# Designs tried in a protein design run: designed miniproteins, single chains, continued (2). Part 55

Each design is a single chain, and the fold is of that chain. pLDDT is the mean over its residues in the fold that is shown.

## One batch from the design tools (miniprotein)

Design m5892
Fold by ESMFold2-Fast:
Structure m5892 (fold): chain A 73 residues (1-73)
Amino acid sequence: MEKKIELEKEIAEGLLLIVVGVAKAEGLPKEVLEEIERLAEEALKRIHELIEKGEFEEAAEVLTEFVREANKL
């Protein structure tokens, strides 16, 4: 169980890093990049807490909310 939870956390972190990396590569304004990075940090913390509790569906919802909010910027 522990190894699976660790893998899920790493996958979530990787997905968030990809979103941040794409935004940076697209040359978005510094203020927008800083906001996306802030949202990513908040989402990652919440996702990790939910994964540790076994609430994978809720963790997926947080990831979806992050992508939606980042796309609005």
Scores: mean pLDDT 74

Design m5893
Fold by ESMFold2-Fast:
Structure m5893 (fold): chain A 67 residues (1-67)
Amino acid sequence: MKMSVEDGSRAAMMGTLLGGGSVDQAQGASTHMSLLGEEVTSDQARDAALRGGGSEEGAINAEKLAS
């Protein structure tokens, strides 16, 4: 299911932090989501968390929160 970029950015950021990522990595994840347009998917939230430099566990959490 698609969601707003605002909701997806929150999911990517929160997932990164819950996976033990830094604030800088969480901000990176949010930035990558914001570049995807108006609507995003849970798979894109996962990818954004990884691109922000977060852990694999953070990426899984981001996808889960974006579902």
Scores: mean pLDDT 80

Design m5894
Fold by ESMFold2-Fast:
Structure m5894 (fold): chain A 74 residues (1-74)
Amino acid sequence: SREEEQEQRLQDAREAVERLAAELEKKGLTSLAQELRERMEEIEAQYRAGKITFGEALAAMLELMSEARAALEK
């Protein structure tokens, strides 16, 4: 269903953020990794509460991934 597809896409995004957070920790950027995980939890909580749409949640997750990648390239 559409709902199952959306759930899978958010799970994929969550896994991508977690992988990037783990790489940040490996580089000693522990505070940034923790901040990204907390922001991810906030996005998920807002989505579950119906405060943001699926598209807004996905866009926010993509921003977290972009920020993490930028930090990893330094």
Scores: mean pLDDT 86

Design m5895
Fold by ESMFold2-Fast:
Structure m5895 (fold): chain A 62 residues (1-62)
Amino acid sequence: MLEEELEEAVKAILEGDSQRFSASLGRIFEIMTSITDEAEKQKALEKFREAMEKAKKELEKL
């Protein structure tokens, strides 16, 4: 599920686990490329953007 992989990627970034982050990105990419409907793809891109912004804001608090 995309949301579960996005949550895992955010956790990996915050924990500094580059291997787990890389694995999550690979799975996110596979999910994204399997979407053929333009509206669903746009929705997935927005979820990805929101997850990355969340990670950036948490890192900036350090």
Scores: mean pLDDT 79

Design m5896
Fold by ESMFold2-Fast:
Structure m5896 (fold): chain A 83 residues (1-83)
Amino acid sequence: GDEMMKISEEAQKILDEIASKSKSVSEFLEEVTRKGIELAREGRLDLALALGSNTFMRLLGSHVGEAHRMLSEITRAVLEAER
């Protein structure tokens, strides 16, 4: 319902703030882990789980984008090599 959407939006805002301050993927994941544990300790379990899930989906999206770019570049090279 609306509550789950609000939790997802709050999680996304937290992730965007951490990402803007992180210099690497490793640093980003460390800060997300710390924030998630903090939220869980405060009893904000739904938000902590949303933070973890949204982070996982963000990383998958990044890898899928790179795979698509690789396939597109190879396909272009193959088409250019055909006589």
Scores: mean pLDDT 78

Design m5897
Fold by ESMFold2-Fast:
Structure m5897 (fold): chain A 69 residues (1-69)
Amino acid sequence: GAGAEAGRAAAEAQGGALASATAGMASKDNGGPQPLPRSGVEGAEEAAREGERAGGDAATKGTQQLADG
């Protein structure tokens, strides 16, 4: 229902913000005199993926709690 969609949108917004912040940090480090090697950039991308995945899991749990509450 609408409540579940609102909860999911909020969780996605948080996940997106976290992923965006992580990507922004990686971009800033890479935009300098190459302080990070490519493996470091890939690590940052993987961290962003884990952040989004955790956000997705939280959204699933949140929608279940909203249905139960």
Scores: mean pLDDT 58

Design m5898
Fold by ESMFold2-Fast:
Structure m5898 (fold): chain A 91 residues (1-91)
Amino acid sequence: MEALKKEVEEVKEKIKELFSKEVITMDDIEEAIELVNKIKDKEAAIELAKYLAKLFYERFGEAMKGGLGALGLLMKKEQLEAFNETLKELS
């Protein structure tokens, strides 16, 4: 449990760092999705998908309400559903 919590916190820090860049590229967004996909625990991956959605909304706002588009294909179904649900709640 503690090792998983540390891994989740490290991934959150990396995602936050990517989204704090002056210019965010599609490669940066793909990297953030890949970081979530590397988490083997389903519950932790869902929490990270929700965190990614929150940072995405904070950075891009209503302009990204439609979600990740084709980039959503890089996410597992359950993670993509959690991401989209979080964006809907934040809108």
Scores: mean pLDDT 75

Design m5899
Fold by ESMFold2-Fast:
Structure m5899 (fold): chain A 82 residues (1-82)
Amino acid sequence: MEEEVQRLRDELDRAVAELQEVAKKNGIKFELEARVSPERGEVRVRADEFSPELQDLTGRVFDAIARLRELGEEVELRVKVE
């Protein structure tokens, strides 16, 4: 269980980092923060343009969050727009 949670957290961190990098490459200026929190609530991730690469990475981020939530972890996404 703990090993699976850690693996999903690592996958989420990588997907978030890659998503930010690809977003910058496509001229989208935002910061994305994903964290496990007891607080209920979620900020929606938005982008001005979605390439197939951004769509795939965004899907991976949300898949990892869904899996973490299924394991009893509460995950929040926060976005800062410049």
Scores: mean pLDDT 62

Design m5900
Fold by ESMFold2-Fast:
Structure m5900 (fold): chain A 96 residues (1-96)
Amino acid sequence: MIEEIEEAAKKLEEEGDYEGAAQLYVGLGVLSALRGDDESAERYLQRAGELNGQDFENLGREGMRLALEQARKDGRDAVIAQLEATLKAFIEHYEK
């Protein structure tokens, strides 16, 4: 799943859809944090900011904080499944 989302983000970036690519990089950052990979999470969120601005990176960091809070309440696997479903729907919408 992460590899599929990363490939979609790179494709959007190559096509010049920096906003769409940044959205997927935020999703990759949140997924990485939920999986305990803080190094990858930081890298993906910084890339989102580089593509679509610092405010977008800051929104991604807030989204990560909220997802980690939700994971503590409802369980990590449920939050991961919900986010993966959201990112799949996003990718499918862009691929027509």
Scores: mean pLDDT 81

Design m5901
Fold by ESMFold2-Fast:
Structure m5901 (fold): chain A 72 residues (1-72)
Amino acid sequence: SVLQEQEERIRKRGKELNLPEELIDSVVRQFRLVVERRGITDPEEIQRVGDAVIRHIETVAEQLGLPRAPPK
């Protein structure tokens, strides 16, 4: 499902940004709650929310000065 695809995308990006696993889990939970509580069922809207969450965690990682895992 698009929801599951976006959750995996958020988790992957959070790991690349070297965010703590607890923070990644919290962000994924918040993403799910936003989609479910606001009744978002359109796949394109779910993708847009996922994109906004990814932009947010990238900003948080930059503010925290976290070292990124090197790309293979």
Scores: mean pLDDT 80

Design m5902
Fold by ESMFold2-Fast:
Structure m5902 (fold): chain A 87 residues (1-87)
Amino acid sequence: MAEELARELAEAGVEAVRGFSSGTKEGILRGIAAALRAIGVAFDASLDPEVAEEAIRLLRRMRDEAKTPVERAGYEFALRVAEGMMA
């Protein structure tokens, strides 16, 4: 559960960062949609504190092990969203 959740948040975060970095109206709208998806996923996860805490731990590790700057930025975005919703 926690691993699946961390992966969903990470993928949404990367999509949001790529969208915002596109410099196009279409890309920005795609980024907004991905960001809203990340918020929704994090909110649902916040209802299970044990799973939420484990997902945050996994996201921190994914960020630290990120292979590219875009992946790192996306994982950081996902981590910030998760921490904000689960605080």
Scores: mean pLDDT 82

Design m5903
Fold by ESMFold2-Fast:
Structure m5903 (fold): chain A 58 residues (1-58)
Amino acid sequence: DLAKKRAALKAALAKLGLTEASASELFGVDLSKERDLDLVLQMLQREGYLDENLNVVR
């Protein structure tokens, strides 16, 4: 579900103090593209900001 992926990204970026625009620049990706969104979500899971179900890690 694309809406769940976008919600997870927004929540994780908020915890990091980043906007979607600043994250796009920082990672060199187009977050309007689902492929790039999936790449960033996978990175956030690897770094421990999101769990395997895309929930923000406290």
Scores: mean pLDDT 79

Design m5904
Fold by ESMFold2-Fast:
Structure m5904 (fold): chain A 83 residues (1-83)
Amino acid sequence: SPLDDLLKQTQADIEEDLEKLEKSPPSQKPQLVSISLARLIAQETELYLLAKILKVPKEKVDKYIAEFNKLKAEFKKKADEIL
């Protein structure tokens, strides 16, 4: 589904961002984390908009948002481990 595709893309973006973060100089890491977090906020907004356009049932929307929040939490945890 388009929502599953968006979550898979979000996960792929997170993995690329974490790899870039690990390879970056310490002085650049805070800025890269900020950029990734801003993208995640935009992706969450897109998830809600896409769910409304596709008329996804509220129970499914809640599950997609929960999965998105799990991905965001995993990014924050892994970023902290790299910093």
Scores: mean pLDDT 88

Design m5905
Fold by ESMFold2-Fast:
Structure m5905 (fold): chain A 80 residues (1-80)
Amino acid sequence: LSDQGRRLQQQGLDFQQQGDLDQAIQSFSQSARLFTQAGDFRGASDSWLNLSNVYLQQGDVSSSIDASGQGIDALDLADR
């Protein structure tokens, strides 16, 4: 699960760099879910924060705020 999460996170970064923001959203969303299932909350947080950044690039401020909140919550779980 964590290995698959990392691969999807990397794919999301690649799509974001290519300007394929819809595919980046899909990849980061799947990555966050897989990291959460694996109990890797630091990995999940990273994917949520990357997702937030992609939403900001699209101008979707509401989705960006939601994704940032999910990332902060995941980081809190990772730290206890």
Scores: mean pLDDT 83

Design m5906
Fold by ESMFold2-Fast:
Structure m5906 (fold): chain A 84 residues (1-84)
Amino acid sequence: MREEILEKLWREYEAKRVFDPFAMWVADRLGRDVPELDPATRAALRAQAAAMRQQLADFMASVERYIYEHSNEKARQIMEQAEA
């Protein structure tokens, strides 16, 4: 399923001819070449995609932790009110 989603996204990028860091990451994951871009530009986009992926992972982990902590606090307050 994940690979099928990436294949679909890559077809959209090919149709639009828009190559951003995410498109380059998708191409690398699928083993697709982007011959329209020079090697230096491809390397730069790959580096940006890797940095963005790390930042997104860190951000998502922070968001999940924040939601979990705040959901637990709200659940605790509701339980304390129900036990009163």
Scores: mean pLDDT 69

Design m5907
Fold by ESMFold2-Fast:
Structure m5907 (fold): chain A 79 residues (1-79)
Amino acid sequence: AVKKIEYELKRTAEEMTLEEAIELAKLFAMSAAVAGAEGHARVEVDGTVVEAVGTPDGKVSLRVTTPDGVVTEEEWEVK
């Protein structure tokens, strides 16, 4: 069975920048993927939602949704 781990964090823009939120979500998802686990990270900063998913096959995806509904997506491999 594949182990699934989840991480959620909500911060204000004064506590964390969007860049820091993206890097944190990416680091969590990539770390899970490298460890052969499924990792889901969700970090919200000032209404912007950053979601990153790492899978046991070494694939990582990132989705950033702004408060005005703009969605950007990226996908890469870490193996």
Scores: mean pLDDT 82

Design m5908
Fold by ESMFold2-Fast:
Structure m5908 (fold): chain A 80 residues (1-80)
Amino acid sequence: SEEEFKKELRKLFKEMIQAAINGDKEKVDEYRQKMLELLKKHGYSEEEIERFEKIFDTLKENLGASPEEIVKKINEVLKE
């Protein structure tokens, strides 16, 4: 269901951000793969997935950063 999809997507996103804060690159990559599979399963286009890829790249570049810095960087990507 769409509600189940949104719940799972939010859970994975929160876990990925937490892994990035912890500096855990392997966990960021694991949650990234799970999110990409979920998005593809639910019919997201390549263009929509590219936006998520930019968020993933931003998290990877900011491993171990403060929660405030990670939020700021994600918001900069979302402005696009």
Scores: mean pLDDT 80

Design m5909
Fold by ESMFold2-Fast:
Structure m5909 (fold): chain A 59 residues (1-59)
Amino acid sequence: SMEQIREATKEMMRAMAETVGRILDVRRTISDPKARQAEIDKILAEHKARVAAILAQMQ
């Protein structure tokens, strides 16, 4: 339904904003390039799982 699409879109936008914020915080706090990349990879993997869960609710 349109309401389900609207709610999923809101959750998706919030997830993107939170993920961007976490990546920016990592870039600000972790100066070691290897450790920084590892943390960013973790954040992106968590984001991918979160997006998949949101999409599964839309079916």
Scores: mean pLDDT 86

Design m5910
Fold by ESMFold2-Fast:
Structure m5910 (fold): chain A 94 residues (1-94)
Amino acid sequence: MLVIPREWIDLSDEELRELLAAAGKLKTDEEMWEAIKRVELATALRDVREELRTVAGLSDAEVDAQVARVLEALKKALEELSDEVKKSWKDIVS
């Protein structure tokens, strides 16, 4: 089961509708997984960038540096989740 922490992403209504329309019911193949990762990374980057600007008052250079660090951490976490999901499915289907 794919469980991305709510604190990492904040999907807009439009992005959520697009994801649900693309995924369809019970569609859980590699195509859907790649779509989910792209949307989640994009929304996480937007949220982190906005938070750093508005709450922390960081400069553009500092925001870019922090966003790069967060992106790398999220990318790694999503890849690890993808590997776990693929392994679990192989065990179920095999």
Scores: mean pLDDT 56

Design m5911
Fold by ESMFold2-Fast:
Structure m5911 (fold): chain A 84 residues (1-84)
Amino acid sequence: IDLSQARSAIRQIMDDNNIPPSLHDDIISSTLNTIQRLQGRTVTDSLRSSISQGFTQRLISLGVPSDQASRTGQQLGDLISRFS
């Protein structure tokens, strides 16, 4: 997997959803680690939903509004599914 392409895509998702820049490095690292852990594993719809919800809850806990957190979490889950 080209981790540089994954990193750029994750950053774009966060920029598109107006996630505060202070959170970018943490979310990028967490998402890349998830992609690496799931590499070679089939990402089912239920697993993708679980990952998306996990990111959504994390972003909410960091002060991101629920609507932005939900959109970002869903897009990150979809991204992980594509790169895994």
Scores: mean pLDDT 81

Design m5912
Fold by ESMFold2-Fast:
Structure m5912 (fold): chain A 60 residues (1-60)
Amino acid sequence: LSEEEKRGGAAAVAAGGGTGDAEAAGKILQMGSQTGNPEEAAKAGGTSLGGGRAGAGIGG
């Protein structure tokens, strides 16, 4: 995996925890396991967790 893909995956997981919904984070991880691609999991997580809010308000 590229460094950018790893960053995207980590951001999606952090967004799931930061937005206060552990269940959503669990689903993102499950999708990543099924596809084997954390970049796709990050894309799904970013849109599902708030349609762009994940980058705007997590822990910051």
Scores: mean pLDDT 54

Design m5913
Fold by ESMFold2-Fast:
Structure m5913 (fold): chain A 63 residues (1-63)
Amino acid sequence: MIEELLKMNLEEIAEYLVKLKEEGVPEDEISKIVREIIEKGKMSLDEVDELVKLYFEKTPRAE
């Protein structure tokens, strides 16, 4: 699963993470997935910042 996520662009990763949150996956599990993507994908700080921004933009209005 993580290897598949590493082949996605930041937009697609953000959409996947939002979907997990909407499906009721615990925040700590989502955080673990994000951490693994960052570490295994060797993401720069700029890429991490962009991913976080995309995630918040795609999060429902309830947040």
Scores: mean pLDDT 74

Design m5914
Fold by ESMFold2-Fast:
Structure m5914 (fold): chain A 65 residues (1-65)
Amino acid sequence: MRVSRAQLAEIARETGVSRGTVRKALEIFNENRDKPAAEIIDEIARRTGLSRETAAKIVRLLLSL
């Protein structure tokens, strides 16, 4: 999925996370699109150092695009 700069900025604003971290989360999401949402959330949290709750919010916002 190609996400615009405006969409990344909106996710960063809604989550309080930096645009760079949101971009990294998007890359992890795209790498793991074949996996259940719970596994994608856990992978994002593990690789970015974000809480599982924050990672879940990012995944929900990405799925709404």
Scores: mean pLDDT 80

Design m5915
Fold by ESMFold2-Fast:
Structure m5915 (fold): chain A 94 residues (1-94)
Amino acid sequence: MSDEIIEQLSKGVQAYGMAVGAAINGDNDLAKEYMEKSMEHFKKAAELSKDPSLKYEILASGYNMAADVYSLLGDMEKAKEYREKMLEYLDKSL
C-alpha cells in the first residue's frame, strides 16, 4: 500500500473518530460533517489504489464507518443503506 493511501486512510479514520465523538455529544450536524470528510478521504484512498481488491476493501471500510455514525445518530435507514454498501464492496474485494 502506498504512503499516499496510508495518509488518506489515517485522515479518514481521524475524521470518523471526530464524527463518533460529535454524535455521542448530540452534535448531529457536526457528526455528519466529519463523516462526510471521512468518506472523502476513503474515496481518495480508493482512487489512489491500483489494486481493485484494495480499492473495494477501502470503500467497504468507509461505508462501515458511515453506517456506525448514522446508527449513533438514530438514522436507521441510512445506517442500513451504508451497511448494505459495505457488504457489497467487501464481497467485491474477495
Scores: mean pLDDT 87

Design m5916
Fold by ESMFold2-Fast:
Structure m5916 (fold): chain A 87 residues (1-87)
Amino acid sequence: MTPEELEEYARAAERAAELLEERHPGLAEVLREAAERIREDPSTVQVAARAVYRAYLQGIREVEEELEILSKELDEEAKKRREELLK
């Protein structure tokens, strides 16, 4: 694994942690720890990278579901305001 690949995995874990911070702080903490571990000790990368990748995929699925809910709430709020403006 190259230093560029290591940074890619670490950055992916950090991005997933940011997206999950408010709703899943425990998972976000695990992802941040994994990112630090990858950067500090490349010899652990094989084990850490698999854990980070699985957590990232799970986090993306959960964030996608939350974004879908938020999008529906925004659409309902926009419809409400449009109906009041058209009256």
Scores: mean pLDDT 63

Design m5917
Fold by ESMFold2-Fast:
Structure m5917 (fold): chain A 70 residues (1-70)
Amino acid sequence: SEAEEARKQVEEILRKVKETNSYTEKEVEEMAELMSKLPKADQDKLMTEIAREEPELFGDIGEKLVEKTS
């Protein structure tokens, strides 16, 4: 499904960020776009995981998600 594919892509980007300790604005925009395709419950679960593991990335993704939904 589109949601499963989007979740897998988010997890892949998150894994790269954790390994390199770096991310780009393009990756933030890509993650926000992928997250916007997920049901609210799945978005909340993934954002909770990101907040725990990469709090700075969580903030950047959150800002882009608010822009897309407002």
Scores: mean pLDDT 79

Design m5918
Fold by ESMFold2-Fast:
Structure m5918 (fold): chain A 80 residues (1-80)
Amino acid sequence: MRLSEEAKRALEEALREMRPEIREVADSHEDPARATGVEMRALAAAVDTAMEGTEAGLSYEETLERLVERIREVVREAAA
């Protein structure tokens, strides 16, 4: 599947914006494998959300909002 140009830009921005939160949760784990797992889950969810935004024809702003929320959801689940 190919991402739209808007989805690509939104994905890059969302990952940049959410990096501190991902790192904070990853750093909370003593096990490096768990830390890597959080980062991998966040990345996978972000890519899937960007693909969904491309399929739905969403704007940059709409895709970015969904990406940030989805990454936050994954991070919150990993912190629990």
Scores: mean pLDDT 79

Design m5919
Fold by ESMFold2-Fast:
Structure m5919 (fold): chain A 74 residues (1-74)
Amino acid sequence: MDEIVASDEEFKDVVDSFRKTALALIDNGDLGGAQGVVLTFKRGLERTVGASKEVLEEARKTIEELEERIREGL
């Protein structure tokens, strides 16, 4: 409980940052770079504590959308 506490707002900002970065890499044709960003994002999610289930579900959906966009571009 007192180890790592992230607010939903802080977590949403992190999710938005990762999404924007991955989308920019996809738009530039850097699918390998986008895959790296998504992998880092997934690892970050596994280490996140204190975020609500709603915010975590939205983050997972964002990862799925990004993975689909990368797969489409491969």
Scores: mean pLDDT 75

Design m5920
Fold by ESMFold2-Fast:
Structure m5920 (fold): chain A 73 residues (1-73)
Amino acid sequence: SLAVGPFRAVVADDGEHRVEETEPQLVGGTRRLRFVRESRRIDGKIAHVLRLVRTTAAGEEVVELEVGYTETP
């Protein structure tokens, strides 16, 4: 099954910009999927973009799903 998390930071820039990823998961024996969450501080709020990314056999990345949401600090 596809799990959302745990996330690990791959980019962290002084609280203004953060990129976190899950470990790649092999789903259905063929699809290599991971979640990528990018967070930015904008106008006193934190804006998040969560993406489901598939990696092809050629190493290309395809965004299968993208969801944006915000939170107040």
Scores: mean pLDDT 78

Design m5921
Fold by ESMFold2-Fast:
Structure m5921 (fold): chain A 64 residues (1-64)
Amino acid sequence: DLAARIDELLPNIGDLDTQAEVSRLLAELVRRHGVDPATVGARAKNDEEYAEKVRALVERILAA
């Protein structure tokens, strides 16, 4: 569910509005794997380069 929603939004990560949604969903997904959701979400929202790294992390999580 959450992972499927993130996957749907990833192709449009360049859009600021989409990036904000993705950062929130990514924070939740990454939290399930034992990382700090507040740090991940806030950083991804304000840093496009970091958001791309988080996207790569999500892709690895979804592949696992």
Scores: mean pLDDT 60

Design m5922
Fold by ESMFold2-Fast:
Structure m5922 (fold): chain A 100 residues (1-100)
Amino acid sequence: SEIEKEILRVRKQKEEFAARKTQIDAALQQLAASPDVELRDKALKMQQTLKDLQKKKEEVIEEKSKAGEEEHPQLDTRLFELELSEHLLLDDAEAWIVAL
């Protein structure tokens, strides 16, 4: 029961994060099309950083699928660090968008 509740909590957090990322990506895409050069350049830079982080996460996940079990903790740590960087960037992007 407690383990099942924790699994559901983690799944909900992942779904909420994915939804937030999608919303911020959509907002950045609109700003990247702005006639304002400053807004456009900042939005494009944030989009590129998010794409780079996503690519690195996918590379770690693929490496983990091919790696021995002894390497999994190190790869899980790397994935966690990338997810933390992504969360921080989304927080910065959201704060900037709200301030516009």
Scores: mean pLDDT 86

Design m5923
Fold by ESMFold2-Fast:
Structure m5923 (fold): chain A 96 residues (1-96)
Amino acid sequence: SDEEKTRKLVKELAILLEQGVPIEEIRKKLKEFLEELGLTDLDVESLSDEELIEGIYASYAEVLIEEEKVPKEEWASLSPEEKREIVRERIKKEIA
């Protein structure tokens, strides 16, 4: 499904960010993916680097909520920094 493809992309983009891939390559990959899905109303180029990074980590945190079956409200109360640390720990476990 498109949702499954989106979740996979979000995980891949978060991993690339943690590996130090330049943000412009991340932005390009996201734009190409959205164009393939026909989601042309999302202006990825208007997002700042910080907004794009936070959006990727926030989206991956939502994927973790669904996979771990934790209440969404608990994760929504976390700061962007706290969500990023949770994503990093998950990525480390998946790479190791």
Scores: mean pLDDT 72

Design m5924
Fold by ESMFold2-Fast:
Parts: structure tokens; C-alpha cells; sequence
Structure m5924 (fold): chain A 76 residues (1-76)
């Protein structure tokens, strides 16, 4: 995946899992996941569910660790 090529193995899997959990905790099934690279060390994961849209902004630090910068949850 494009994220793993840029940031390292498993970053895509971890980020998607964390982003999906936001929508799953709010309620409803996940219907779509979209990833966008937003900077040299930042990317967003947009998860669309039945009742909610979540955008999670992530940063990968110099040690390859994944950090959440921002979570936005919107009711559809």
C-alpha cells in the first residue's frame, strides 16, 4: 500500500484499524475507507459508516511511531 511504501510496513494496517474504530464506537457498519497523504509525515484516513463520517489525521514521527493529531466525527 502507498502508506507502507512511504512510512513503513504495517502503518497502513494500524491507521485503518484505529480510524475504523472511531466509526464503529459511534455506531453502525463501516461502508468506505479512503486514505490521503497530506504532507511529508502526515496523512488522513476518512471512514464512512452508515450514520457517521470520521476523518482522522495521523502523523508518523522520526521513530516510525503513529500519532493521532485530529479526529473529526460528523453525523450523516
Amino acid sequence: MELDEKFGEGISEEAIARAKAVVERAGGEVTRVEIKITGENTFSVTVEGEHYLAVTLFEVDENGELHVLLVTLVRL
Scores: mean pLDDT 80

Design m5925
Fold by ESMFold2-Fast:
Structure m5925 (fold): chain A 70 residues (1-70)
Amino acid sequence: MSKEQLEVEIELALLQMEYSILKKYGATPEELARLAARARRVLARAREVGASQDTIDAAEALLAEIEAML
C-alpha cells in the first residue's frame, strides 16, 4: 500500500465516523452538504491513487448515503 492510498483510507474512515455521529445526533443540511463535498473529494482521490476496489466501493456507498439524506 502506498502512502497516498493509506492517506485516502484514513480520510475515508474519519468521514465514516463523522457521518455516523451526524446521523445519530442530527445534522443540518449545511453539515451534510459539507460532508458530501468531502466524500466526493475522497472518492476522486481514491480513484487517482489506485486505491483498492473495497475502498472505492466504500467511498461511493458513503457518498450515496449522504446524498440520499439531502
Scores: mean pLDDT 86

Design m5926
Fold by ESMFold2-Fast:
Structure m5926 (fold): chain A 100 residues (1-100)
Amino acid sequence: AERRRRAVALLRQTAEHLGAARDAAKEGREKAIEEAGQAVDALVDAVATDPSLQPTVAQILREMAKGLAALSAGPEKTEEAIAHFERARRLAEEAAAALE
């Protein structure tokens, strides 16, 4: 119960930072990278709290990596970066809901 509540809170925190990264990608690469970094910190804590989240966290990290790669490719890839951050956010929200 306590570990489950902590895992849910950390996954929701991850989703909030991924939403911020998605929104920041429209306006600036630097802020999007900072927000994605905060999402990684929350995901690391989530896996430490509940190791059964490893497969889901791996999926979220793959989508984040694709989003960051798109940001690094240039402004023509901004929409691709947004889509990957939104998919990562959705995965985090769905994982949190599944644990509730």
Scores: mean pLDDT 88

Design m5927
Fold by ESMFold2-Fast:
Formats: structure tokens, sequence, C-alpha cells
Structure m5927 (fold): chain A 71 residues (1-71)
């Protein structure tokens, strides 16, 4: 997976999550961290780490509401 594909995938997941649920302050902070990372030369490894955090947080928040994450 390329760096650009990871960035696009993260944006799609964030957009889908925001369409279906009101984000927590913690999820908003993760979105901010992702946006800040895009403003600097970020490594592929750092992008994978941020991707994992966003996915895990989205699943956690949806699980609390008895939902399955929709991709």
Amino acid sequence: MTKEEIIEGMKEIIDEFLKNVTPSEEFKQLIKEFEEALKRPVTLEELYRLYGKIIDKAVEELKGKNFTLKL
C-alpha cells in the first residue's frame, strides 16, 4: 500500500465515521494529529501507526453502541 493510498483510506474512514456518529473529543484529537502529520514529512511507518489508532478508536466507539464498523 502506498503512502497516498493510506492517506485516502484514512480520510474515507474518518468521513464515514462522522456521517454515522458524533465523534468523541479523543477521536477529534486523533483527526487533528492526522491533519498535523500531513503538514510535515511523515514516514510510512508513522502513517501506519496513525491509521491503526484511528481504526481502533472508531471500532471502540462503535462497539460501545453495539454497532459493527462499516467500511
Scores: mean pLDDT 71

